# Designed miniproteins, single chains, continued (5): the designs that were tried, part 48

Each design is a single chain, and the fold is of that chain. pLDDT is the mean over its residues in the fold that is shown.

## One batch from the design tools (miniprotein)

Design m17646
Fold by ESMFold2-Fast:
Structure m17646 (fold): chain A 58 residues (1-58)
Amino acid sequence: MTDEEELKRHQELAGLAAKVSYRAGLQYANIDKKHRSEVLKAMQEAAKEAEAEEAARK
């Protein structure tokens, strides 16, 4: 198995996990609105970076 195949699989899994975790986080977040917004931003940034990396690889 090549590093390229491993990277592609990790990127796909990370994308799915980020999407699911983002929505799940919103649903169970019983914390201050302030913390919720920060978590949201972190997830959005991670998702954007993953998308940009996939675009750069393709």
Scores: mean pLDDT 68

Design m17647
Fold by ESMFold2-Fast:
Order: C-alpha cells, then sequence, then structure tokens
Structure m17647 (fold): chain A 60 residues (1-60)
C-alpha cells in the first residue's frame, strides 16, 4: 500500500492504483471504496475521528 497524508494525496493515489481500493487507518480500521465518491465519504469520516496517515492499496 501507499501512504497518504491528506485527502488530495489519497485521491491521487487511488486514481493511479485504480478502483476498487482498500483504505487502512492508523488505528487498523479497513474500508473499501468502489469509486472516488465513496472514497471521499470514507476520508471525511477518517478526518473527523482518526486523521491521517492512511494506507491505500488495490483490492485483490
Amino acid sequence: GVEANSKEEAIEIAKEIGYPVVIQTNEGQVYYANDEEELVKILANIEKNEGYPVKISKLV
């Protein structure tokens, strides 16, 4: 996975990897995003509760 320290960085990384992507938080929570809209909603919740960094990987 690739580390992202901001919403903008996370979106760029996910776009380069290609959806669907896995998002892992610092506290070990795991989320799945099928598209950019879903990713943005997940990141908004992470920013509110846990913050960055997050790790983004291809779902395989």
Scores: mean pLDDT 81

Design m17648
Fold by ESMFold2-Fast:
Structure m17648 (fold): chain A 94 residues (1-94)
Amino acid sequence: MPLAELDGKRVVLVAETDTVEGAKRQLERRLKEAGITPKSLVGVGSNGDPEEGARRAAEAARKEGADIVVSLVSDETAEKTAEELGGEIEAVLG
């Protein structure tokens, strides 16, 4: 995914629970280096279960009014997140 797509967006980042803060910091650094400023960035932990990860991501996305969900765990979690969102919010593998 081009980082420019996150500019001005409300972003939900999904990563493994033990790594979510590190993944969020890494993404924040990359966005800053690229001159990109998201409207918000919220991290959501996943235990590696695609169904549970997708539900948590979809819930967080709706709660935050997110424009995009970036999954760093798996293609399957990103796909399941897109299914849970029903096309209302974009879900992508980061």
Scores: mean pLDDT 76

Design m17649
Fold by ESMFold2-Fast:
Structure m17649 (fold): chain A 78 residues (1-78)
Amino acid sequence: MEEPVEIVATLKEGTNLSYAKSLVESIFADDPRVVSISVDEKENKITVRVAPGADVEALVEKLKSIPGVTSVEVRPAE
């Protein structure tokens, strides 16, 4: 069965995390499958929690388009 997933974008050190979060929120505005967006300032990460059945691959590509993103990973939601 499809479980909720977390998409974790790792950003380059020195990236403006507030600006990057605003871009993520803008990209996923009105997307009903995006449950939450959170920022970890210590790890330079933005985590997007996504409901089951979302097009995770398309969401990963959108996150990769954000300036300062160095990597994107998909993991099971906790």
Scores: mean pLDDT 76

Design m17650
Fold by ESMFold2-Fast:
Structure m17650 (fold): chain A 79 residues (1-79)
Amino acid sequence: SQWQELYEKGKQAEKNGDYETAVKHYIEAAKEAEKEGDYGMAAVLYQLAADIAKNELGDTELADKLTKKSQELQSKYIS
């Protein structure tokens, strides 16, 4: 699926220490998972991007935004 291809690109960027590119690909992967109706996977991918944004880039504003998006999608999946 399209989200898996973007996830693999994100993993490769992360392995190379390119955290900005990794966050970009993980966000795009999350959006594609949403389009496919996989809200659980989209939530996981947004949280993965949030963790890198916070811990590697120091971008707490982006991390908070992505964490909220993950929580919203988790609610759609579980409720």
Scores: mean pLDDT 85

Design m17651
Fold by ESMFold2-Fast:
Structure m17651 (fold): chain A 60 residues (1-60)
Amino acid sequence: GATVEQVVHLAQELAKAQGKTYNGATLQHLAQSLLANPDFAADPPETLARAVVALTLEQA
């Protein structure tokens, strides 16, 4: 499965590609929450990174 570090790194790269930056602690918290969920634990890192970015946008 994906690691928190992999998900955070990819989420930051996706944010940069969109011309945005997000706080690393927020991304780490969201990545940890998704990886703790059985429905998401087996998902590839890119899928989890996209979910983290989407959740960050909903909290803005």
Scores: mean pLDDT 77

Design m17652
Fold by ESMFold2-Fast:
Structure m17652 (fold): chain A 90 residues (1-90)
Amino acid sequence: REEVRRAAEEAVEALLKAAEASKDPVVSFELRTLAEGIRRAMEAGDLGALYEVALGGAEVARESEKDGGEAAREAAEAAERLAELVRKAL
């Protein structure tokens, strides 16, 4: 679905920006891994995997908001929006 694809692209971009803004290399690596996970799930057409990775991305981004600032908050919101859209499509 086009809405899911656009939300996935936005979530990937936001997670990568949050990873670049993070001063913690472990958090940065986790956010990049989650962004890659969203891309892989989209390429595979696996909505279940996409939902799980989107939830994970939202959680990690939300936990990093205190030191990641606006980029982390935007990533959490984008991943949450993606998860909600995928849940409706399941």
Scores: mean pLDDT 83

Design m17653
Fold by ESMFold2-Fast:
Structure m17653 (fold): chain A 55 residues (1-55)
Amino acid sequence: MISEAVAEARERALELGFNGVVARMVGEITRYLLETEPELSPEEAIDRALELATG
C-alpha cells in the first residue's frame, strides 16, 4: 500500500506537469507521511505531499 501510494504520488506530479525531480520529492514526502502519520489515508498523504513540494 505505501509503495503503491508513492508510485501514485509520483505519477500524479508528472501528470500535473512537474519534472521527475519534483515527482521523486512528492513520492518521498508521501512515504514519510504514511510511515509517521498512521491516521492519514493514502489520498490525504498524496495531497499534502503535493502541497508541500509545489506550494
Scores: mean pLDDT 81

Design m17654
Fold by ESMFold2-Fast:
Structure m17654 (fold): chain A 109 residues (1-109)
Amino acid sequence: MSDDERLLKEVERLFGPSQEKDPYEAAATKIHELMMNRLRSAGHFNPTLDDPLAQEIGRLLQAVLESFGIKMSPNDAMGMLGLLKALKSLPSVEQAIALVRAIHERLTG
């Protein structure tokens, strides 16, 4: 199995089927959808960057990213482009899979 196929299968195992063919775009999109679903479940349907729960989730993601050596603001960590950049900055697909798992556990735990 290619590295791309391995990452995509893990993303789909954790988050369900993806329409994205690039595994990094699939991961970033699914993580962003999970964050938005968590906000909606708490009654936050159109959160701004000043939303307290959005800032809490952003800080949680910032802490997870920092544990992987990625320095990013909470606002950047909340965005799809920030997540995509973070995932692509990792030196191996094994680390990308580990980051995706860690984010999933923190957002669903």
Scores: mean pLDDT 80

Design m17655
Fold by ESMFold2-Fast:
Structure m17655 (fold): chain A 62 residues (1-62)
Amino acid sequence: GPGAEAAGRGLAEARAAGAGGSGEGSVHYMQAKDAGDEASARAGTLVDPAARRAALAEQGGG
């Protein structure tokens, strides 16, 4: 359903951002590392099913 698709997309985006931003040896390594740290922290939160479901429920709630 839409909640499951949104959760999957959010997790995939957060994981991709974390992996890509965790410092690939780019010229702006420090900026990438900081972005990766933030993305990884967010990905960790989104990986928790309870936190993820709560966020999606609030988004769809009204």
Scores: mean pLDDT 53

Design m17656
Fold by ESMFold2-Fast:
Structure m17656 (fold): chain A 94 residues (1-94)
Amino acid sequence: MVELVPLSEQQRADVDSFADAIVNNEPTFTLDGKVYTFKTLEEIVQAILDYLNSIKDPAVRLSMLGYLLHKIAKAYGLSNPELEKRMEEIEAKE
């Protein structure tokens, strides 16, 4: 499996908010002063790509992509137990 890096509390909160906006069919979402639009499937895909492209560290980018996809998939009743366990490993130690 691809090794994922731990995400900061802010990075996890940002991904959770982004995923929630997509899952709740929000028309727009604002993060760090950038506005993303979710009116069509193509716009949702483009918004995800634009968000990930804003992340300069490729390891963090991959971890955020994995976490975002896991959150969206879980919301639609899709789950992978191994991926779920791996996502837990990237969360900050309590």
Scores: mean pLDDT 71

Design m17657
Fold by ESMFold2-Fast:
Parts: structure tokens; C-alpha cells; sequence
Structure m17657 (fold): chain A 88 residues (1-88)
């Protein structure tokens, strides 16, 4: 279980990174692409949470990493949604 939990946390981090990269390095040209990037980041955060919940004694580092990524994704979602509303 621990190895599977660690893999989920890593996969989650990779999905968040990929979503952010799509927004900033390869910025989407359409609303659908922006929403897809947000979905990918949310999925990443969910995988990290699931992985942490599978561990009996999760490390403080893993918990802090998850909380940091969750907050980061929430902030990005707010910025994107505001942009879509203002420029719709």
C-alpha cells in the first residue's frame, strides 16, 4: 500500500505540473483548453490526497506538499475563472 500511495502522490504532482505548464509555457488558445488544464490540476490534487489517505502515518513533508499544491491550484482556478468572466 505505501508504494502505491507514494506513486499516487507523485502522479498527482506530475499532473499539477503538466496543467500549470500548459497554462504558462504552452498557453491555451481556447476556453476549452483552459478548462482542461484546470481539470488536470484538480485531478492531480485529488490523487495526492488519495495517496496521503492510504498512508497510516503520512510524513509532514507530504502533507505540506499536498496543502501547498491544493492552495496553488485553487488560486489558479480563481484567476482563470475571473479571466473567463471578465473577457467572456
Amino acid sequence: MKKKAEELIKEGEEKVKEGKENLFVNPPSSREEMEESMRKMREGVRKMEEGIKMIENPSKEDIEKYERKRREVEELEEQIERGLEEHA
Scores: mean pLDDT 75

Design m17658
Fold by ESMFold2-Fast:
Order: structure tokens, then C-alpha cells, then sequence
Structure m17658 (fold): chain A 72 residues (1-72)
């Protein structure tokens, strides 16, 4: 669900922020301002709404975060 995807993305963002904040900033800089702002604020409700509107972007973002974490 979009809510589960939002929670999972927030957890991936938190993990990457702890391990490599520079890598996280590079990923966030490629995103639309509204999505970037929601991720930076850990706004789960806003992220769930955005994930429903653009599921492809959120699936790609999840994959990119996971692949970046695996490379660390």
C-alpha cells in the first residue's frame, strides 16, 4: 500500500542519512521539491498521497535508496 511504501521510504532515508548523508543529499536533489520536502520532514501522510499519485517514481526512489545502501 502507499502508506507502507511511505513508511519504508522514511526508514531507508533515515538509514542512508546515518551512513552517508552526502549520498542521501544527491538523491534528494533529483526529486521534485514537494517530495523532497516531505522526505526531509519524514511526513508519512504527505508521502503516502504522493505515492498514490506517482507510484512509478516512488518505486524507482525505493530501488535507488536500497541500491545505494547496499553499496556502502
Amino acid sequence: SAEELAKELIELVKKLEEKDPEALEKILSTLPDNIRGALEKYNEKALAVFAELDPALFEELKKKLEETLKSL
Scores: mean pLDDT 85

Design m17659
Fold by ESMFold2-Fast:
Structure m17659 (fold): chain A 85 residues (1-85)
Amino acid sequence: MKEEIQKLKEEAEELERKAKQLRVITDAGASLGDMASTLAKKLVGEEEAKRIREIADKGVEEAKREAKEAEDKAKKLREEAEKLA
């Protein structure tokens, strides 16, 4: 029982760490997307730059969703550990 509680806490900690990393990457990705859009406008024109921006925005939204799912799962694991205590 104590061993099971410890495993749940460790799994929650792992998911919390992953969610934090995803949030940092998402913030960095948004900044890089702005830079890439500016550069693409000069190299391939406005039409192509819009498409690149749209793809980048989708990727950022997917990463945000994954981070939220990891956070929610970590919370559930912590609640489960409390029930076993």
Scores: mean pLDDT 77

Design m17660
Fold by ESMFold2-Fast:
Order: sequence, then C-alpha cells, then structure tokens
Structure m17660 (fold): chain A 62 residues (1-62)
Amino acid sequence: MDKKLREHEKRLEEIVKENEKVMEERLARGEVTQDQVEQGKKALASGKESRIKLMKKRLAKE
C-alpha cells in the first residue's frame, strides 16, 4: 500500500512541477500577472494535498 501511495505522490508532484513551469513561462511572456501565478500555485498545492489525503483514506479502507 505505501509503495502505491509514494508512486501516486511522485506522479502528482511531477504534474504540479510541469504546471508551475508553464505558469512561470507565461509570466515571463507577460501573459499573466505574478498574483495569478501565486494563486495558481496555491490551487495546485491544495489540489495535490486533497488528492493524497483521499488516496490515503481509500487505501486504508481496503
């Protein structure tokens, strides 16, 4: 169970990093503001935590 959770967490971290990179690139091009990037990063972090918490709960129930 722990191995599946760790693999899922690693995959979510990679997805978050890729999305953060895209937002930073858009900021560099002047397509978005710094505030929009900060808000987006907070949303990604919150979403990752919620998904990990749900996965832990589901794995514990099995």
Scores: mean pLDDT 78

Design m17661
Fold by ESMFold2-Fast:
Structure m17661 (fold): chain A 90 residues (1-90)
Amino acid sequence: STLEEIKKLIEEALKYLEQKDYEKAEEKVRRAFELAYEKAEKENNLEAQKKIAELYGKAVELFNKLRLGEISLEEFKKEIEKLMEEVLKI
């Protein structure tokens, strides 16, 4: 299912974060958001599409803060998991 594929991508992203491979982690998160958006689009759920786009913007901001050293890896993981939990509820 799309939901299980999204979950797998997030698990892979978290593993790349442990390896400090931020580029691959961000790629996995981006792909998870693309799948969530595509699912919402296929369901003609405009509210879900809008919410997913908003959450993706927040994810991009978090990766930028991580790269700039403005957020710890531990805080980053907590925030990204929170965003992905919101995506999975849509």
Scores: mean pLDDT 86

Design m17662
Fold by ESMFold2-Fast:
Structure m17662 (fold): chain A 60 residues (1-60)
Amino acid sequence: VTSVPLSPAEVAALGRRLGVAPSTVRALIRREGLEAPDPARRSPEHFDWLVARLRAILAA
């Protein structure tokens, strides 16, 4: 019984959107507990939310 983290492809896409390395994205997701609730749920809504949240964290 474990939450499945974001796929490497999703992490890479987030890194490209934010202009940072995928490893930085993974570190931020782990630190803030921002893992996806369902790995099969690939919605632009969730991706957009993650981009906005990670941008806020990077700006802080």
Scores: mean pLDDT 69

Design m17663
Fold by ESMFold2-Fast:
Structure m17663 (fold): chain A 82 residues (1-82)
Amino acid sequence: SMRERLERETEEQIEKYRRQAEEALAAGDLDAAVQHIREGLRYAVETYRELHREDPRVDEEAEAMLRAVDDFIEQLRAELRA
């Protein structure tokens, strides 16, 4: 189904971002690693929005998740430089 395809594509794309982040961390490129993590998390939120498009609260929930992603990324940058 379209839902099953979106879920599979999301899992594959998240795994790609995870590998890119691990490679960047191994190379000592913290900024690239954090950017790949951010891209993966934002992609997951937008896929959640599409998968739950019938839910009248999905846009509110997705926007809250995107704010949480930005907060997490800011904290992650601080922790990696500590």
Scores: mean pLDDT 81

Design m17664
Fold by ESMFold2-Fast:
Structure m17664 (fold): chain A 89 residues (1-89)
Amino acid sequence: TIEQTVQQVTDLLNQPSNNLSKSVIDATVNKVKSLLEIIFDGLRSPDEITRALGQMALAIAKRYPEVTVPGLTNKDLQQQIGQILLDAL
């Protein structure tokens, strides 16, 4: 579910070793949530255009899973977030 995926990302970002500010954590979590909402709302939509947009967003996320936000510069962490997203899709 979106809630489970968001929680996994939140837990990963809040690990003490990552030493991230609350603003970077919040921005990353919000971006992940927005991406999942676009994909799942799109794929569930009875509207043909909205479904096509959801399918396009899914295809882009599968090909380019890295999540980038200002202040999130650790590439390994970006890849771990991307893997959590792919596992949810």
Scores: mean pLDDT 79

Design m17665
Fold by ESMFold2-Fast:
Structure m17665 (fold): chain A 80 residues (1-80)
Amino acid sequence: ELPTFDEVDARLEKMSKEEILAFVEELVAKYRPYLTPEEQATVDELLARAKASTDPESVREIARNIVAIIHYAVLKKKKA
């Protein structure tokens, strides 16, 4: 099941950078078939930026952006 934005925000506030990266990498792997090649390239770039970031809030912001891309992609596929 795809978590809601509120559920993601609640989890991210309690997670370390390593836990956040593991969480979003698992979501990307699970929902990659719903992503267009352009969306896949975008989430891969965002993951690289999150891995390079030393600021926990920047990592959380990037994670929220990745989750938003996945949510919109999944909603498009489920409506079809």
Scores: mean pLDDT 80

Design m17666
Fold by ESMFold2-Fast:
Structure m17666 (fold): chain A 95 residues (1-95)
Amino acid sequence: SPDDLGRQLNQLNIQVRSLDDDVRYSLITDSDEETIKKIEEALKRLEEIREQVRALLAQSDPDSPLAKQGQTLIDYIDYLIEQLKEKLKRVKERL
């Protein structure tokens, strides 16, 4: 149902925000080596979540609010992936 798809999308959104928060915290508190590992793990997980969001969108009406929310989440994931790649490069340059 659309409600079930919406709940799944919301859970994926929560996971993405949690990954962003974990990396932001790691950059302040953890060693560079630990931060590199966390960023690499977050990048892998973001790519997995992106594919899950795409699968949900394929089941949705393109004009629905759910499709718009899913596209917004994909845009946010794409933004985070690029930001995390830059952060990963900068942390590695410090080693």
Scores: mean pLDDT 87

Design m17667
Fold by ESMFold2-Fast:
Structure m17667 (fold): chain A 71 residues (1-71)
Amino acid sequence: LSPELEKEVRRAVAEIAIAVSIVTGGELDLQRLAKNTGMPLEEVQALADEAIAAGLLRRGKEPGVYVGVRP
């Protein structure tokens, strides 16, 4: 895969993890997600911030942890 495609694949995996948190209401640890996908934390945080702005994620009880709002 080209470097651009590899980046897009990593982003897609991160977006899927965020979507799973939204659908299931499960906890999402952004530092763990960044480590597991190989994405910079800043990019993972930006994706989470978009979901928070849309009302789909909220801040969890621990720093860097978020929870899906939508069932």
Scores: mean pLDDT 78

Design m17668
Fold by ESMFold2-Fast:
Structure m17668 (fold): chain A 95 residues (1-95)
Amino acid sequence: KLKEKRERLEKLAKEEKYLEAVIEAIRISAEVLGLPEELLEEIIERVKAGVPFSEMQRDYAANLPPDLARKAQLVILEGESALRTVKEIQEKLKK
């Protein structure tokens, strides 16, 4: 639920754990969408390696079947959204 996800992101923002917030959002969205575990772990490793979200989206669009590509792209968008949210919350907490 939205409230629970926001509270988790606020905690991670206070601790300056941006990477952990991104990975958490990716894991949650992968569970909701039914992304295969092997693909989920690949996405997480690429995030940890600093691969840009736009590069991952292009790679998966080109190399996966359309249904899996769509799920992977949505999972990556959730990770990118979580990063923006955590940074926004961090800015507000420093006021």
Scores: mean pLDDT 77

Design m17669
Fold by ESMFold2-Fast:
Structure m17669 (fold): chain A 120 residues (1-120)
Amino acid sequence: SKISELANKFKEKLEKLMELLKKLEHLVSEELIAKVKKAYKETMEKLNDLLKNPKNKEAMEKLEKAYKEFMKALDDMITEVEEKYGEDKEVIELLKEIQEVREEANQLLDEIRLLIEEEE
């Protein structure tokens, strides 16, 4: 289905986002990276639940909530990196790539939600 196609693309964006975040892991506190990893895991679990039943509105709402928490944890991580390393050219380029992947993921999630709402 189109929902499954978009959900798999969203999964690929989440995986790429975590790959980029691992490059910044050494620049942040262990507590902060643990929060990011936990929120990522919860988002992936809710995404897999949606993939099992792509028309389930409750599964979509749980995914959106988990993703929002993941984005919040990511914002906290980015803030710490920018405060300590915001003038480092490699860090600036990596944060820009993270923002681009995040925007792509946000767009995919919005498209998935709209398709599920149309099936009501």
Scores: mean pLDDT 88

Design m17670
Fold by ESMFold2-Fast:
Structure m17670 (fold): chain A 98 residues (1-98)
Amino acid sequence: EVEEEARRVIETAEEGIKNIKKSLEDYKKDPVKGRAKGAVDAFYYANKTGLESFEKLAQALADGAPLEVIENLGKEAIDELKRLRDETLARYQAELAA
């Protein structure tokens, strides 16, 4: 069902945005623990969404990239999730209008 699929994608995107924001905060507070958790979460969302930005974020976290690089990649991943959410919502609205 398109409604159920759209809701699932939107919920996944919103949860991903929330988790990236938290991971960036955790990384700033404790880079060692935050990096490990962030890498695992990023790999999970890369597999779940297929977005390249999550693969880049996961790899950078695994490689111990500087905080500035992690923040920039996290922002890119958040921006891609927002786009996925907004495009899915627009598609769902279009199908309701049909």
Scores: mean pLDDT 74

Design m17671
Fold by ESMFold2-Fast:
Structure m17671 (fold): chain A 67 residues (1-67)
Amino acid sequence: DPSSLEKKGKKAIKDGERDLKLGRELIEQGKKDNNRDVLLRGIGMALRGVGLIVEGELLLEKAKKLK
């Protein structure tokens, strides 16, 4: 169902953008505090965010092809 895929894709992009933003903030905080654990946690969150954005874009592309 194209509408279902479009909804899922939009949600994944929104969730990914949020995780990417939070990840960037943690990376900056870890650098300022010289805290390696916070830095690595931020990197992991940013990578997860990128993955969700890519997944969402692929879902939106699939929805367009089904129209």
Scores: mean pLDDT 86

Design m17672
Fold by ESMFold2-Fast:
Formats: C-alpha cells, structure tokens, sequence
Structure m17672 (fold): chain A 106 residues (1-106)
C-alpha cells in the first residue's frame, strides 16, 4: 500500500525513536503502536523490529505486539510472537513467567 519512499520515511522515523532518551521514548509509544497495527505489512514489520529494541517501554508495547501475533499475515504473526517473547525476556519477572508457561506446556 505505501510506496518504497514512504516505507523509507517510516524507517527513518523509527530509527530516530530508537536514538531518543528513555524518558522521550514513552511519548512515542502511541505512534509506534499505530505502526504495529498499520494496514501495510511492511510497516508492521518495521514497527515490530523497532519495538524489540525498546525494552524501556515494553509494558506499553506488549498489548499491540500480542495483538500482532494474531496478524493474518503469517510472517508478521511469527515475527510478532518472537518480539513478544524478547520483550518479556528483558524483565526478570516476565522472563520467569514466560519460562514457567513454557515448562507447563511440556
């Protein structure tokens, strides 16, 4: 849906968000959540990749990343599931909960 030039502008904006101080990253969460749920799967993939690099705002990103794990695009769905796991692993309590959930499924 978006042109390659529009995709590149989104990538530049997301890279700028990654370079912000942690206090300013929280103010960008609504925009990042909008991109995670964007109509274009390329934009959703870029936003999920950026989210995996922002553990300081993980709690605010987890709901949108979890919803993206149910994405109709199987590549986006698989990537979102991986990002969701990565974000949970950055928190000691979240890491323990994920490990316990995995062990219960064995």
Amino acid sequence: MLSEKQIEEVRKLLEKIKSLPDEQKASQVPLLNKYILHPDPEVRMLALGTASSLPSVREQLLPSVRKASEDPDPIVSAFASMVYAVLRMTDPEGRKALLEETLEKL
Scores: mean pLDDT 76

Design m17673
Fold by ESMFold2-Fast:
Structure m17673 (fold): chain A 60 residues (1-60)
Amino acid sequence: MLTNVQRVGEAMLRLGRRFTTAELVEVTGLSRAAVSRAVKELEAQGFVERLPDGSYAFRS
C-alpha cells in the first residue's frame, strides 16, 4: 500500500495545480492530521508551497 505522503502526492496530481487540505482529505480518505503531515513533508522537500489563502500549489 502507498505511504500517506505518496497517497497525498498522487491526489495533488489528480486535483491539478492548486488544492486545499479539505480536497486532499476527500480524495485520499485520510484524516486531516495525516494529510497535514504529508503536505508539510512535501513542502519541506520543495514540491509544494502554501498560498496566502491557505491552499497549496506545486512549485514550478
Scores: mean pLDDT 76

Design m17674
Fold by ESMFold2-Fast:
Structure m17674 (fold): chain A 94 residues (1-94)
Amino acid sequence: MAEELLQAALEAIRAGDGEEAARHLRDAVPPLIQYATQTFLQQGKPDLAAQVAQLIEDGLGRAIEAAEAGDGEKALEAIGEMLRELAALYEQAE
């Protein structure tokens, strides 16, 4: 579900619609944090859950700022970096 919102944001960035992209990114933050942190919270690892939440907030926050400024390249870089770091944390936890 959060993946669909993120995909919509990426498509808006590619279309040059920074306002729509920023909207989709803002809508994606709460469900993405919930989805990403759920496993760590269930495992009794609240510190890792907090780290994941902060990584998503920082990464999507940078992407929103870049999209609102009309800088689609920086927005894509911020999203890519966030997803890469998130994947690395999940690999270490599994």
Scores: mean pLDDT 80

Design m17675
Fold by ESMFold2-Fast:
Structure m17675 (fold): chain A 84 residues (1-84)
Amino acid sequence: MASKALEDLDKAIEAVKKGNAEEARKYSQYAIDYALLTGNLEALKHINRAFYLLEPVKGVITTDPEKIAEAVKHFEEAKKILSE
């Protein structure tokens, strides 16, 4: 449901702000699944971009503050799209 996707994206944003990229990816998984099921490719594009920025590089989770801030912006944009 959209409400669960939005709630989980809020949790992902909070996790990123706390420096927990792993938790952020975990919480955003439902939003990815929901976007795929509903064919919302625009929301999916933003969630995938956030995932790319938070993706482990050679097994190491990215902790770059600039990439974290950009990932938050993409999660917020996906949340906006899914709420409309």
Scores: mean pLDDT 75

Design m17676
Fold by ESMFold2-Fast:
Structure m17676 (fold): chain A 80 residues (1-80)
Amino acid sequence: LSLQRYRVQTHPGATQRQLVVETPSQQAQFYDIVLPPDDPSPRWVTVEVLASGEEVRFYQKDANGRLYPVPMEHLGTEHL
């Protein structure tokens, strides 16, 4: 098990303040994003995920409930 740090860019049209995180063996997790209420601008936020070497994917929902994959960068890994 390792703590993996990512930088992810919020979707420009996202109306929800949460990221959806998926890994093959983990239940979907929700991470709060600090966004101004009426600002649709894309922002980079840092997220830390516990993973067992699995592929990590990030998504954000729009006002219509559609999941949009968000750009991401892997920043580092800390082994636990």
Scores: mean pLDDT 64

Design m17677
Fold by ESMFold2-Fast:
Structure m17677 (fold): chain A 104 residues (1-104)
Amino acid sequence: SEAEQLELRVLVYTLALAGELFVTARQEPDKKKAEKILELADEFVQLVRDALAGRVSLAEFQARVRRILEELKELGVPESVLEEVQRIADEIARLLGELARARA
């Protein structure tokens, strides 16, 4: 179904974003900062799961993504990584909107 294809695409982009943060954490020389980056990656995955389950609105999803990006920026994550994470998160938000329409 269209809904199943959209859910799969959301999951693929979620894995891509998590992978980007995992690579960033492995390159971080400060172990405490690396651990915080991984915690934020886990928080993002849980946020996507909550959005897919309808527990979080698109507006709330976008607000929480902005907060996660601000925390990553404070940890010193490079701007190029923050831009890529934002790009993937924006695509997930678009797909979540299409999924909500397909389920209506």
Scores: mean pLDDT 89

Design m17678
Fold by ESMFold2-Fast:
Structure m17678 (fold): chain A 66 residues (1-66)
Amino acid sequence: STGTQVEKILKEVGVSDKAQELADAVAADPSIETGGRIANTLASDPRVSIEQRDEATRQIIALIGA
């Protein structure tokens, strides 16, 4: 499912503690708005580099078609 793939991407980026909650949000509402909320969450997380954020966001947008 889209949620399962999003969870894997977020775990690979190092935000395993947030992965399930964000994946569930995408599964409930696979929209551009939800993708933007995830991108903002990654941008605000000091554990995530700009390169990791951009790559994860690109993959998630591709999965939800937004």
Scores: mean pLDDT 79

Design m17679
Fold by ESMFold2-Fast:
Structure m17679 (fold): chain A 71 residues (1-71)
Amino acid sequence: DLEAEAERLRERVREELEEIEERREEIEERVKADDSQTVKNGLKLLEMVKRALEEGSDLFLRLVREQAALE
């Protein structure tokens, strides 16, 4: 069933996004251990990663909806 497959794909995407978020948190911990300049640069990188995660999740939701409409 296509709907069941789409649900499993959504779960897999969620797991991947969670792994990326965990890596973001690891980077944040490392950045906090460095001097102020390294911390500032790392925080900007984390903002970019967060934006990419939000944008990626929206894109995946749109792709799933488009795929369901075409199938």
Scores: mean pLDDT 67

Design m17680
Fold by ESMFold2-Fast:
Structure m17680 (fold): chain A 69 residues (1-69)
Amino acid sequence: SAQEVYDEAKARLKELTKDAQSIEEVWEIIEAYFAEVSPSLTPEQQLALFQAGSDVFVEKANELIAQRK
């Protein structure tokens, strides 16, 4: 389901980006994950994947900005 794709992607992307030191690195990790996973997904599941990526990006970007990185 779309919800399962969102939950899995958010958990996986959070782990993959945990040690990222820059906003650019965070985006590269998310983009690579999208490239790997999105071809196997329906359009509805792709929207859930993109929402998960957006949420993780915002959360990690806020952390890095607070750290002045």
Scores: mean pLDDT 83

